Designed miniproteins, single chains. Designs and how they scored, part 14

Each design is a single chain, and the fold is of that chain. pLDDT is the mean over its residues in the fold that is shown.

## One batch from the design tools (miniprotein)

Design m485
Fold by ESMFold2-Fast:
Structure m485 (fold): chain A 95 residues (1-95)
Amino acid sequence: MAEEAARLLREALDLLYEAMNKSKDIFEQADLSLLAIGAYLALKLVEQGRFDEAAETARWLAEKVRELAKTYSPDIAKQLERVAELLERAAELLK
């Protein structure tokens, strides 16, 4: 299940990079970059076998992603909602 969690975290990271490339706002791009760093951290924690910390990081990121989605353009917001879902599923698998 750790391999599946890592897959979901990589998918979330890819979607965050896609959202960043789609955004035309420099502050949205900055926020998305920080979220991508967080997703990368969660992935590295999984690779190190630090599953509890990875799960906590993924849950915290999911909350932040949903919070930011409410303030962004509809296209970016839809992508962020998908990212949040992937992060939550990854956290559940890291039990």
Scores: mean pLDDT 85

Design m486
Fold by ESMFold2-Fast:
Structure m486 (fold): chain A 55 residues (1-55)
Amino acid sequence: SEAEKKKAIETIKKNKDLPTEKRKEIVKKEADKAVKAGLTSDEADEIAVELVKNS
């Protein structure tokens, strides 16, 4: 859970210099992967907020 969340956030941060539309697509994919890996919707939302806020 923690490892998956951290990995998703790290992937998002590595792509923060991409255009906003492409970054949003990455966030959505990472959030979906996190939910499938057993994270809650709240944790997935935190990942999405992290990209929008820090990119």
Scores: mean pLDDT 66

Design m487
Fold by ESMFold2-Fast:
Structure m487 (fold): chain A 80 residues (1-80)
Amino acid sequence: SDLEKAKEYLEKAVEAFEKGDYESALEYADKALEYAKKAGDELLATRAKVLRAEALRKLGKEEEAERLLEEVRAQVAAAA
């Protein structure tokens, strides 16, 4: 299912991030986000976005990371 794929890719993204492979972490986080959105799982989508932003910062892509975190903040505010 899309939900199981989202979880699988998120775990791969976390593993890559912990190993210092930030490029692979981004690729897996992007896949996790894609499947989380297809599954309608907002919590998984948010987790994937946060991990993606952290990996972007590690790669020196601060502007891209900040834009993604602003999207997360807007979604949290809209849900409150």
Scores: mean pLDDT 83

Design m488
Fold by ESMFold2-Fast:
Structure m488 (fold): chain A 88 residues (1-88)
Amino acid sequence: MEEAKRLVQEAAKLISQGKYEEAAELARRAAELAGDSPVGADALGALAIALYKQGKYEEALKYARKAIELDPSNEEAKLLLKEIEKAL
């Protein structure tokens, strides 16, 4: 659990630095470790952001929806879903 949380924080930092491919890899690992949990929802949200920034809109949409399914209170994932839908 702590490892997955750390990977989510690292992925968020990489996203802020524009390192989207590296962020996506860490976010995927975090999602695998955290599974169906709030940390897993955060990991899927970070993955969706990284994919969206890379122009991978269909993949980003898939993971943003999964993040919301795991944690309906995740405002970041909800906002991202709206942005992806506007880009499609």
Scores: mean pLDDT 84

Design m489
Fold by ESMFold2-Fast:
Structure m489 (fold): chain A 68 residues (1-68)
Amino acid sequence: DVWKQREQDLQQRIAQQFSTLSDDERQKLIDAQAQKALDDHEANATLDDAEREELYKSIRKVIEVHYA
């Protein structure tokens, strides 16, 4: 499961950087990391627009909940 492996790697990297970031910097990092994870998934599997939106939303939600 490519997305779940990317999600775990993403969580590991973000956890190391979040402790000293401002709210704005955290949101920027979340956006960048979520987009990177989506791009990496798209490189291996073509998604339609609805699937892409749902996956991006899911990635963003997981990251936000983890650091809420």
Scores: mean pLDDT 68

Design m491
Fold by ESMFold2-Fast:
Structure m491 (fold): chain A 109 residues (1-109)
Amino acid sequence: DPLQIQQQLNQQRQELADKAYEEKKEEIEKKFEKIKEIILNDPSLTPEQKEALLELLDTIRDAIENTDRTLDEIEEEMEEQLKKLEEVGLSREEASEILSKASEKVENS
């Protein structure tokens, strides 16, 4: 039955996609936890700056993991988090540099 073969192939493709997604999600979660640890242990940052940076990281992680979200929804949420960072005395450029340095440290460890 050609239809039965097609259904089996589609199921196998879905299982492979789901496995790749789970492996990618685990890698993202591990990277995210290490970045959080670096930020929390940074003595140059205030508690308020740490909280705002961790909220931005949560927004980025959720955007990567939830592929059904629109780009517009992600951009709106990112703008709100960036405004919070400015309120606690971190520019967008400073926040980007902190996150980039933390990400590089995780990749080089």
Scores: mean pLDDT 75

Design m492
Fold by ESMFold2-Fast:
Structure m492 (fold): chain A 81 residues (1-81)
Amino acid sequence: MARDIDLGVRIAIEASRLGGTDPEAVEKALPEAVKILIEKGYLPEDFTVEDAKRLVDLAFEQIKEDLELGIERAIEHSHHH
């Protein structure tokens, strides 16, 4: 609907909730995350784990960049003096 990146982010978050935040845990949780998101109506019934892998891979790079920037900014704001 909106963007494939947003969909990839949602899949990555769901997989992280199931298996943990490291890449191996997320990858192992992808089939279960896809099932849950299909049940919730965020993914179409014919959405494949292969499609999820591609979107999550792209989203991981984007989330990592955004998280690193966010963490650095939070630390810097805490270091006013």
Scores: mean pLDDT 70

Design m494
Fold by ESMFold2-Fast:
Structure m494 (fold): chain A 64 residues (1-64)
Amino acid sequence: SKKQSRWEKLREEAFEKLKEIQTLDVENAKKKRDEMVREYKKKSLAPFRQELELLLEGIVEEKS
């Protein structure tokens, strides 16, 4: 498609990073979570950011 959604592209990248975070130890997962949340906050992607934060927190909780 000629017109691509910036949200979808960022969402796909975010999900790839989530998979990597799931492979990491708790400490490294927390660090990457914080970095990722900070990056998406900066971009002001409100609905996507909220969903992403919940997913990241869930991953860290499962590792804890």
Scores: mean pLDDT 68

Design m495
Fold by ESMFold2-Fast:
Structure m495 (fold): chain A 111 residues (1-111)
Amino acid sequence: STPEEIRELAEAAEEIARLAKEDLEEAARLLGRILEERFRLSLDALRADDPSVTEEEVERRLKEAAEEIARKVEEIENEDLSEEERTRRLAEVLLDAIRRVTAPLAERRRA
């Protein structure tokens, strides 16, 4: 990733964390938009690959990821880090959350 991409990911993580404190559903929607716009991951396509995965399951995963992003961002903000280290760790939080949302959907068993 370029330094510019890393900064953009870090800013996205901070915005998701801010929104999650006020409206978790809005934070989840923002995460969904980032997946579609920046990573070319269609939420509909993710569901189409595994018809056992419901729309409600995808939404629940996005909410869980947004809540985890908020938790991790708060931990990072409480650390005495350089701006460069802070930016890198915030970007990693978002990337880890995206990986967690997408990876388990393909192999999820029916309830």
Scores: mean pLDDT 75

Design m496
Fold by ESMFold2-Fast:
Structure m496 (fold): chain A 82 residues (1-82)
Amino acid sequence: LKERDENGETELHKAAREGDLERVKEILKELEKDPDALEIVTHRDKNGLTALGLALLNDHTEIAKEIFDFLRKHQEEIDKLE
């Protein structure tokens, strides 16, 4: 999930760009177990785009909501740990 291709895209970038909602949900569930989840979800490709940015650019609103909700949830978890 942290692996990036020639364009700096992770699996999450590709799923978000392609509109694969089921794959996005699978990736986000796997990332809930990963201590680097926020870093992975906020990774920027070679053009400076995040997976959320790619979802918005391609008008995949459901995917954008899934990623946004994941980021919001993890922000709350960090706040509880401090």
Scores: mean pLDDT 76

Design m497
Fold by ESMFold2-Fast:
Structure m497 (fold): chain A 89 residues (1-89)
Amino acid sequence: AEEKLREAEELLEKAEEYLKKAKEALAKGDKEKAREYAEKALELAKRALELAKEALREAEGELIPRAIAAVLRAIGLIFEAEKLLEEVE
C-alpha cells in the first residue's frame, strides 16, 4: 500500500507539472505544445489513479486518508487535462 501510494503521489506531481506547462503553452498560443503536455498530464494522472485505487484497497489506518486524497487529486487532474484538450482541438 505505502509503496504504491508513494508512486501514485510522484506521478501526480509530474502530472501537475505537465498540466502547468500545457496551460503556459496555451496562454502563449502554442496549441501543439499545449496538446502534447496535456496528453502527458492525462496519461500520468490516469496511471496515478489506478495506483491510488490499489493503494486505497490495501490501505489501513493512517494510509486511508492519504490514499483517498491521492484518488481525488488524480480525478481532478484528469478532469483539468481533458478540459484543456477540448480547448486545443
Scores: mean pLDDT 86

Design m498
Fold by ESMFold2-Fast:
Structure m498 (fold): chain A 77 residues (1-77)
Amino acid sequence: LGRDYVEEPLKKVFELLEKAEKEKDKKLIEEAEKILKEAEELFKQIEPHIPPELREELEKKLEEAKKKLEEVKKKLE
């Protein structure tokens, strides 16, 4: 299902960002950025083919992940 292709990577992004913030590990931020970019590309590909309700849910998750990524990047700079 298209949902899992986006949602699973996003879950990993959040886990990596939490570890990066606690451990002060910049490499984990780079890994999270790469996975997030891949998730965004996958979402763009499946977006026209998923129900509006699921689309809204995934858009919200992507936005939350992007916001957390920026917050963690600022803290570790």
Scores: mean pLDDT 79

Design m499
Fold by ESMFold2-Fast:
Structure m499 (fold): chain A 59 residues (1-59)
Amino acid sequence: SGVALKEAVDAIVAGDHERALEIVEKSGDPLVIRSAIFAARQLGYDELAEKLEELLKKL
């Protein structure tokens, strides 16, 4: 969902990593997860990106 994608990225940009993880996990959408990983890496949030990568592996 485009809404879930936007909300996840907005949460990452705002520094709300817990909210970003909740949105991504609830979506279950590989596209949302991959986009969140990209955004986290671009902002240097490597620990968040690693948590998102583990979530993607569990799908």
Scores: mean pLDDT 86

Design m500
Fold by ESMFold2-Fast:
Formats: C-alpha cells, sequence, structure tokens
Structure m500 (fold): chain A 65 residues (1-65)
C-alpha cells in the first residue's frame, strides 16, 4: 500500500505538473490539485490517466481551486 501510494503520487505529480497543474494536498484517499490553466478541459486526457493510476492505488484525484 505505502509503496503503491508513493508510486501513484509520483506518477500523478509528474503528469499533472507537465500540464501546468500542481498537487496542493492529500486528504485520506483523495489527491487535490490546483489548476494554473483556465482551460483545463484541454488536459482531460492527462487527468483521466492520473485518475486511473491513483484509482489502482486506492486514491481519487480532485481539482481544488
Amino acid sequence: MEEARRRALEEIRRVLEEEGLKVVGVEGDTIYISSTLKDVRSTVGAEIRAMGEAFEAGFSVKIAP
């Protein structure tokens, strides 16, 4: 669990930061990200991939303003 969680976090952070998103916090099984882009719909594919990886590790990804 801890190793999978750390791995998922690293993958999510890498993908999201490449798209201009930042991880702002983790609460329980939810990872919160901050969008620096106003048109985040364009990055939905990257978000879906990150959510998939987090889901496999037991996490969810949410956008926090």
Scores: mean pLDDT 62

Design m501
Fold by ESMFold2-Fast:
Parts: sequence; C-alpha cells; structure tokens
Structure m501 (fold): chain A 61 residues (1-61)
Amino acid sequence: SAEELEREALRLYAERAADLSPEQLAQVVALMTEMGRALRAGDLARARALLEEIRRVLDAA
C-alpha cells in the first residue's frame, strides 16, 4: 500500500509536472515531501490525504 501510494504520486508528477506553473510545481513538491514523511512514519491515512491534495492541485492546472 505504501509502495502503491508512492508509485501513484510519482506517476502523476511525471505526467503533469511540465504543465505546472513554478508556484504550482513548488506546491506539489512540498506535498510530495510531506507524503514521503508520512509514508516513512507508516501513516497511510495522511499519505492518502496528501495524494488527494496533489491530485487536486494537478487537476486545477
């Protein structure tokens, strides 16, 4: 599950990063950094919430 969440975040980033403004890119990188901390802590609920926030930022771009 943790590996699946990480893979999904990286996939979304790879597909969409080129379409982002510098400000949106910085926001996504910050969210991915927080998600990485949550995954290392075993907090899958927080990691899922952060992935949903990443999707929201990417969908708005």
Scores: mean pLDDT 82

Design m503
Fold by ESMFold2-Fast:
Structure m503 (fold): chain A 85 residues (1-85)
Amino acid sequence: SAEEKARSLIKEALEEIGKGNYEKAKELIIEALKIVEKELSDEEQKRFFEEILGEKGEEVYKLVKEGNYEEAAEIILEEMKKLLS
């Protein structure tokens, strides 16, 4: 499914962050965000971001709806870095 593909890209991004490949991780995150926005319903998008980011999920959801994938990806990248530290 589209959600499974997006989650797979997020998992790959986490692996790239663990390697210090932050630019590659950001590219993977942006690809996942574009899939989520195009293929998932609003309710599915909100759940996806809440499950990955908790309280930060609503902020990322709003940025994605505005088409601001770069800023959304930076927030996700920084939260993932904190999770791995």
Scores: mean pLDDT 86

Design m504
Fold by ESMFold2-Fast:
Structure m504 (fold): chain A 61 residues (1-61)
Amino acid sequence: GAEEAGRKALEAAERARETGDGALAASALHQAQVALKQDPESEAAKRALETAREALREAGI
């Protein structure tokens, strides 16, 4: 469901930030956007979106 998708996106985004993996960060950003489209109120998806954007900035993308 949307909540599970949000949690998976957040997990990927956090891992991308920890590892500096820009490709994983971009994938996590896409997953977070899809999850938010399904459930705009998902806190996990919102946090995933912000975390993925932070990871992309840190990776220089």
Scores: mean pLDDT 82

Design m505
Fold by ESMFold2-Fast:
Structure m505 (fold): chain A 62 residues (1-62)
Amino acid sequence: MSKEKAYNNAITNVATGLLSVEEAKKIADEMIKKGVKGSELYLDSLKLMDQKKLKEAEEKLK
């Protein structure tokens, strides 16, 4: 649940355009520096999102 919540928050922020993938990665890096537990999960989520976004962009290109 907590892991899914962190993942969903990262995806939602990127999907709504509130954060770019690069900005979200930057925030995750800062959280890791501050020792926030689970911040590595944000980086993994963003890597998966980046790959999936590239694939979706190719399939849904207009």
Scores: mean pLDDT 59

Design m506
Fold by ESMFold2-Fast:
Structure m506 (fold): chain A 66 residues (1-66)
Amino acid sequence: SREEVEALARQADAEGRATGVGAYNGKVIVRSGDREAVYETETQEEAKRLANEIGRRYRNVAADIS
């Protein structure tokens, strides 16, 4: 869910753990070590917006959006 994706990003940022957030095929994906959270959006454009928002909000999270 969106809450799970946001929670993983927030926790990883707080722990100083290297984390990536991407937007692929309408999905927002957050990866932190061996953990992964996925949120399906209605469009790839929406997924890209959310991934960028998460990347800007959390300093240890890199947005990987082509």
Scores: mean pLDDT 73

Design m507
Fold by ESMFold2-Fast:
Structure m507 (fold): chain A 115 residues (1-115)
Amino acid sequence: SAAYRAAVEALLDRRLAELLARFAAVAERIRAEGAAAGASREELLTRLVDAGHLLLSEAAPAIRAELEAIGRRYGASPAELREAFRATAQTLARALYDAAHAAAGLPVPAHTNFF
């Protein structure tokens, strides 16, 4: 339904903003530590990608629970709910991966599949 889609999109927008804000704080710390250690852009990218993955992994159970609550509210099927979780996780993973490249001063890759 349109209401179900709007609720999923609103959750995605909120979680994306929250995760990117948390990532920005962590990225500044990693960049400062890397600069002090003489780290390469590639070494910074590895640490930044790992940090993004950790943030998403920590948030995933709560995001799943929120999607399940939305699914119950709007009568989504188990298949629709699994698809919404995969699509949400993919969007968040991609955004964090892109942010990691930007924070490292490296070009964002055109295509990356996380699932």
Scores: mean pLDDT 89

Design m508
Fold by ESMFold2-Fast:
Structure m508 (fold): chain A 59 residues (1-59)
Amino acid sequence: MGDELLAKGDLESAREEYLKELEKDPNNYKAWANLATVLSLMGRDEEAVEYGKKFVELS
């Protein structure tokens, strides 16, 4: 659908920003949670689950 292309671009940018935050501070549990959400919205559910586990471990 037309909206999927725009959403995908925004989600990819968000993913890169959260990955950058995690490279600087891997204990930023909020960034882990946000990255898990972004990956889930992108349909990358297996990766979203792994990032979500990190959020639970740090919170």
Scores: mean pLDDT 74

Design m509
Fold by ESMFold2-Fast:
Structure m509 (fold): chain A 61 residues (1-61)
Amino acid sequence: EKAREFLRKAVEAHDAGDLATTRRYVEEALKAGAKPEEVRRIFAAHNLGRRDEVERLIERV
């Protein structure tokens, strides 16, 4: 629930061009219990970055 809200905010921040806010919300989503697979799926669905970039964000948490 809360993790899904953070992932939605990450997508919105990325659409606005705010990479720092995007990273912050992805980290918060993972801390709130989002599974790495959910992050990968959302980024793929919205064409947000390459697989390498997504994996780097996940590893950071």
Scores: mean pLDDT 72

Design m510
Fold by ESMFold2-Fast:
Structure m510 (fold): chain A 111 residues (1-111)
Amino acid sequence: SREELRKKALEAIKKGNFDEAVKYAREALEQGGSLEDYFLYVVALLMAGKTDEALELANKYLGKDMTLQEAFDALVDELKRQGRTEFLEEVAKILEEAGYKELADYIKSKL
């Protein structure tokens, strides 16, 4: 299921297996994924060092040409508007546990 793929992507991030996280996040999105699946795929790409792919994906969803920070902020703000704050808190916690404290703290600063 899409929810199972999302859980596998989050578990892969927690373990530092970022290429595996990219694979599961992409598969979740391909199964008719939500904004949460889009956000997780962007995060997984960033963690895997695929910054250009992350930016392209974020801008494609938003229908705009933005900087990476602007695109990331817009996705976080949209998730908050959809009442998905608990999901953002979960992702931030997992990123902190994976050693990505700066990105985790940035997400928390937007909550």
Scores: mean pLDDT 83

Design m511
Fold by ESMFold2-Fast:
Structure m511 (fold): chain A 86 residues (1-86)
Amino acid sequence: MEERIEYHLKLIETGSVEERANLITALTLRLIGDMLDGASVERIKEDAEVLITALKKEIELGIDPELNQRLIERVKKLAEEYIKKL
């Protein structure tokens, strides 16, 4: 678990713009998939935190900051509402 997070965090920090975009897509699908599969609170929190970290990096680089900020707020809300249903 932690080893996988470390890999993703390294890719967010050191990867190319294309690698980060591909990772954001993969992380988004992972969060949605884990929610559909009824994943644990811990997994959903982890998925959301890594995705938010990637979206924050896009904002730091000046890539669609308003859209990425709205996506961060939406991810937080989706994770919170999922956890409340458990």
Scores: mean pLDDT 80

Design m512
Fold by ESMFold2-Fast:
Structure m512 (fold): chain A 61 residues (1-61)
Amino acid sequence: MEEEKKAKYEEWQELMERLDRIAKEGAKPEEIEEILRRLEGGLTPEEKEAARRLVEAALRS
């Protein structure tokens, strides 16, 4: 379980870094939503919330 969880977490981190970069440069809402939807099955509620907060910040830019 630890190894499986870590592998998924690493993939999640890479996607979060991508979202953070998009947020800083100006969000593309459709692209962000697509990424979040693709991860719905693999994300915890906390991770989904964190991603949403990040895209909201980008949209306010």
Scores: mean pLDDT 64

Design m513
Fold by ESMFold2-Fast:
Structure m513 (fold): chain A 72 residues (1-72)
Amino acid sequence: MTAGELLAEAQRHAQQAVEAARRGDMETAREHARKAAELVGKAMELAGWKGDVKQQKDSIYSLLLQHLEKIA
């Protein structure tokens, strides 16, 4: 699996976490957020912090922080 494929899966999990949080399902939201973070970590290890990977990581974390900040 490539770093790009891992980041695409992470983005899908981030979107599922946001959707779960919007409907008040905080347990499901945390599970998807955890999975997104795990996949981003794997992608960063594979790609060695190249600019494109950093940009995609920042976008995924921005999405999670914007919608899940209230659960911290």
Scores: mean pLDDT 73

Design m514
Fold by ESMFold2-Fast:
Structure m514 (fold): chain A 59 residues (1-59)
Amino acid sequence: SIEEQIKKAIGKIPKEFKVTRLWIEYRKASEEDRKKILEELKKIGVTDEQIARFEAARA
């Protein structure tokens, strides 16, 4: 399906680009959606310390 092709293409994007995209989405997201984005960041390998530092820098 088209969705499978899109997922496969996204899977080839460098990790750094994926992290940057998720941070951009995080900035625009609701509080509930931000929790989901944080879970994706952790799954990619972003540490709790990096997340806390990013949030502190924006507060």
Scores: mean pLDDT 70

Design m515
Fold by ESMFold2-Fast:
Structure m515 (fold): chain A 82 residues (1-82)
Amino acid sequence: MLEEARELAEKAIEYAKRGDTEKAREYFLKAVELLEASGDLEAQIAAGIGLLVYGVSLTAGDSENEAVLKGAEKLLEELEKL
């Protein structure tokens, strides 16, 4: 589960850096959904932090691509602490 979520977050970052916003968002949301469905509180908190950074980025006027990149990078950072 955590390894799969990390791979999905890494894919989201890769696609965002390529400018493929649709795939970046898809992989980011797949990672979040996997973590939320895990029943693991620390994994769910990591997902929540990633989503918060994504939402704050959008509210600040960043593009969807930049918001997904920031959210996915923060999610990966939090998962690496677990």
Scores: mean pLDDT 87

Design m516
Fold by ESMFold2-Fast:
Structure m516 (fold): chain A 70 residues (1-70)
Amino acid sequence: MTREELLRQADVWLRLMNKIIEARIKLKEEDGIEFPTSKEGLEEFWQKVKEKYPDLYAEIERLEAEARAL
C-alpha cells in the first residue's frame, strides 16, 4: 500500500464520518431524534435522513460506496 493510497483511504473515511456526524446533529437538533443502538432503529434513522436531507444522504451513500471499494 502506497502513502497516496493510505491518505486517500483516510480522506474518504474522515469525510464519511463527518457526514454521518452532520446527519446525527441535524436530526437531534431539528427533530429531537437521537442516534439509535438497535438495527431497526438504525434503519428508521437513515430513512428519516433520506426523507429530510436527501442531498446529505446521497453524499453519505457515495462516500460509503467509495470506502467499501477501498
Scores: mean pLDDT 78

Design m517
Fold by ESMFold2-Fast:
Structure m517 (fold): chain A 80 residues (1-80)
Amino acid sequence: MKEKAAEAMKYIRKALESLKNGDYETAVKYAEKAIKYAEEAGHPNLVAHAYRVLADAYEKLGKTDEAEFYRQKAEEALRR
């Protein structure tokens, strides 16, 4: 589990950096990898964080429905 949590945090950082740089498509890809590793690690806080980054990236891409869906997934991760 330790390696998966570290990978999740690494990809969350890469996704956030891509968001800051305006590279929203790359932010989506890194956030998706972060979600996979966070789920494998069993860390709800990392799963929620990764989903929020993914939602922010989709919102910047103009994909509002996808952004709302992933914001809901982030809240679900924290409540489960």
Scores: mean pLDDT 84

Design m518
Fold by ESMFold2-Fast:
Structure m518 (fold): chain A 72 residues (1-72)
Amino acid sequence: TDEQKKKLLEIVDTLGQLGMSQDTVDELKTLIDNGKLEEAKNKIADILGLPKDTSVDELLQKAQELLDQRRK
């Protein structure tokens, strides 16, 4: 619940650093703030090219891997 919300916000911030548009960042943050965690998770999975049944932990790992690639 609160832990999932925190992880989803971390993923959104990471995607913002990767060049995701501010409009998309704001949309995802609004979904998370309104408790629409499943909708936010599904949109993040779609953005990352992953199945909608992908766990929050797997989404976070993928976002961090992409950020690491951009730093090199």
Scores: mean pLDDT 80

Design m520
Fold by ESMFold2-Fast:
Structure m520 (fold): chain A 73 residues (1-73)
Amino acid sequence: MLSEEERKGALEQIDKLIAYLKSQPFADSPLVKRLIALLEEIKKAIENNEPMEKIEELEKKLLEVADEVVAEL
């Protein structure tokens, strides 16, 4: 379970990362859109106080998509 401080920090970092990705010229690429969608799902899971298992599952998916993005950029 995330502490209130960890939850707030995570939400701030996710919002900054989403804003950064949306500001990039590659924001319209399918992989980057998928990465943004997963970040938004993680944000919602944290906001809804979903169990850590759900958050970890989404983080695993995020890492898989991030690896694909790095390989194509």
Scores: mean pLDDT 77

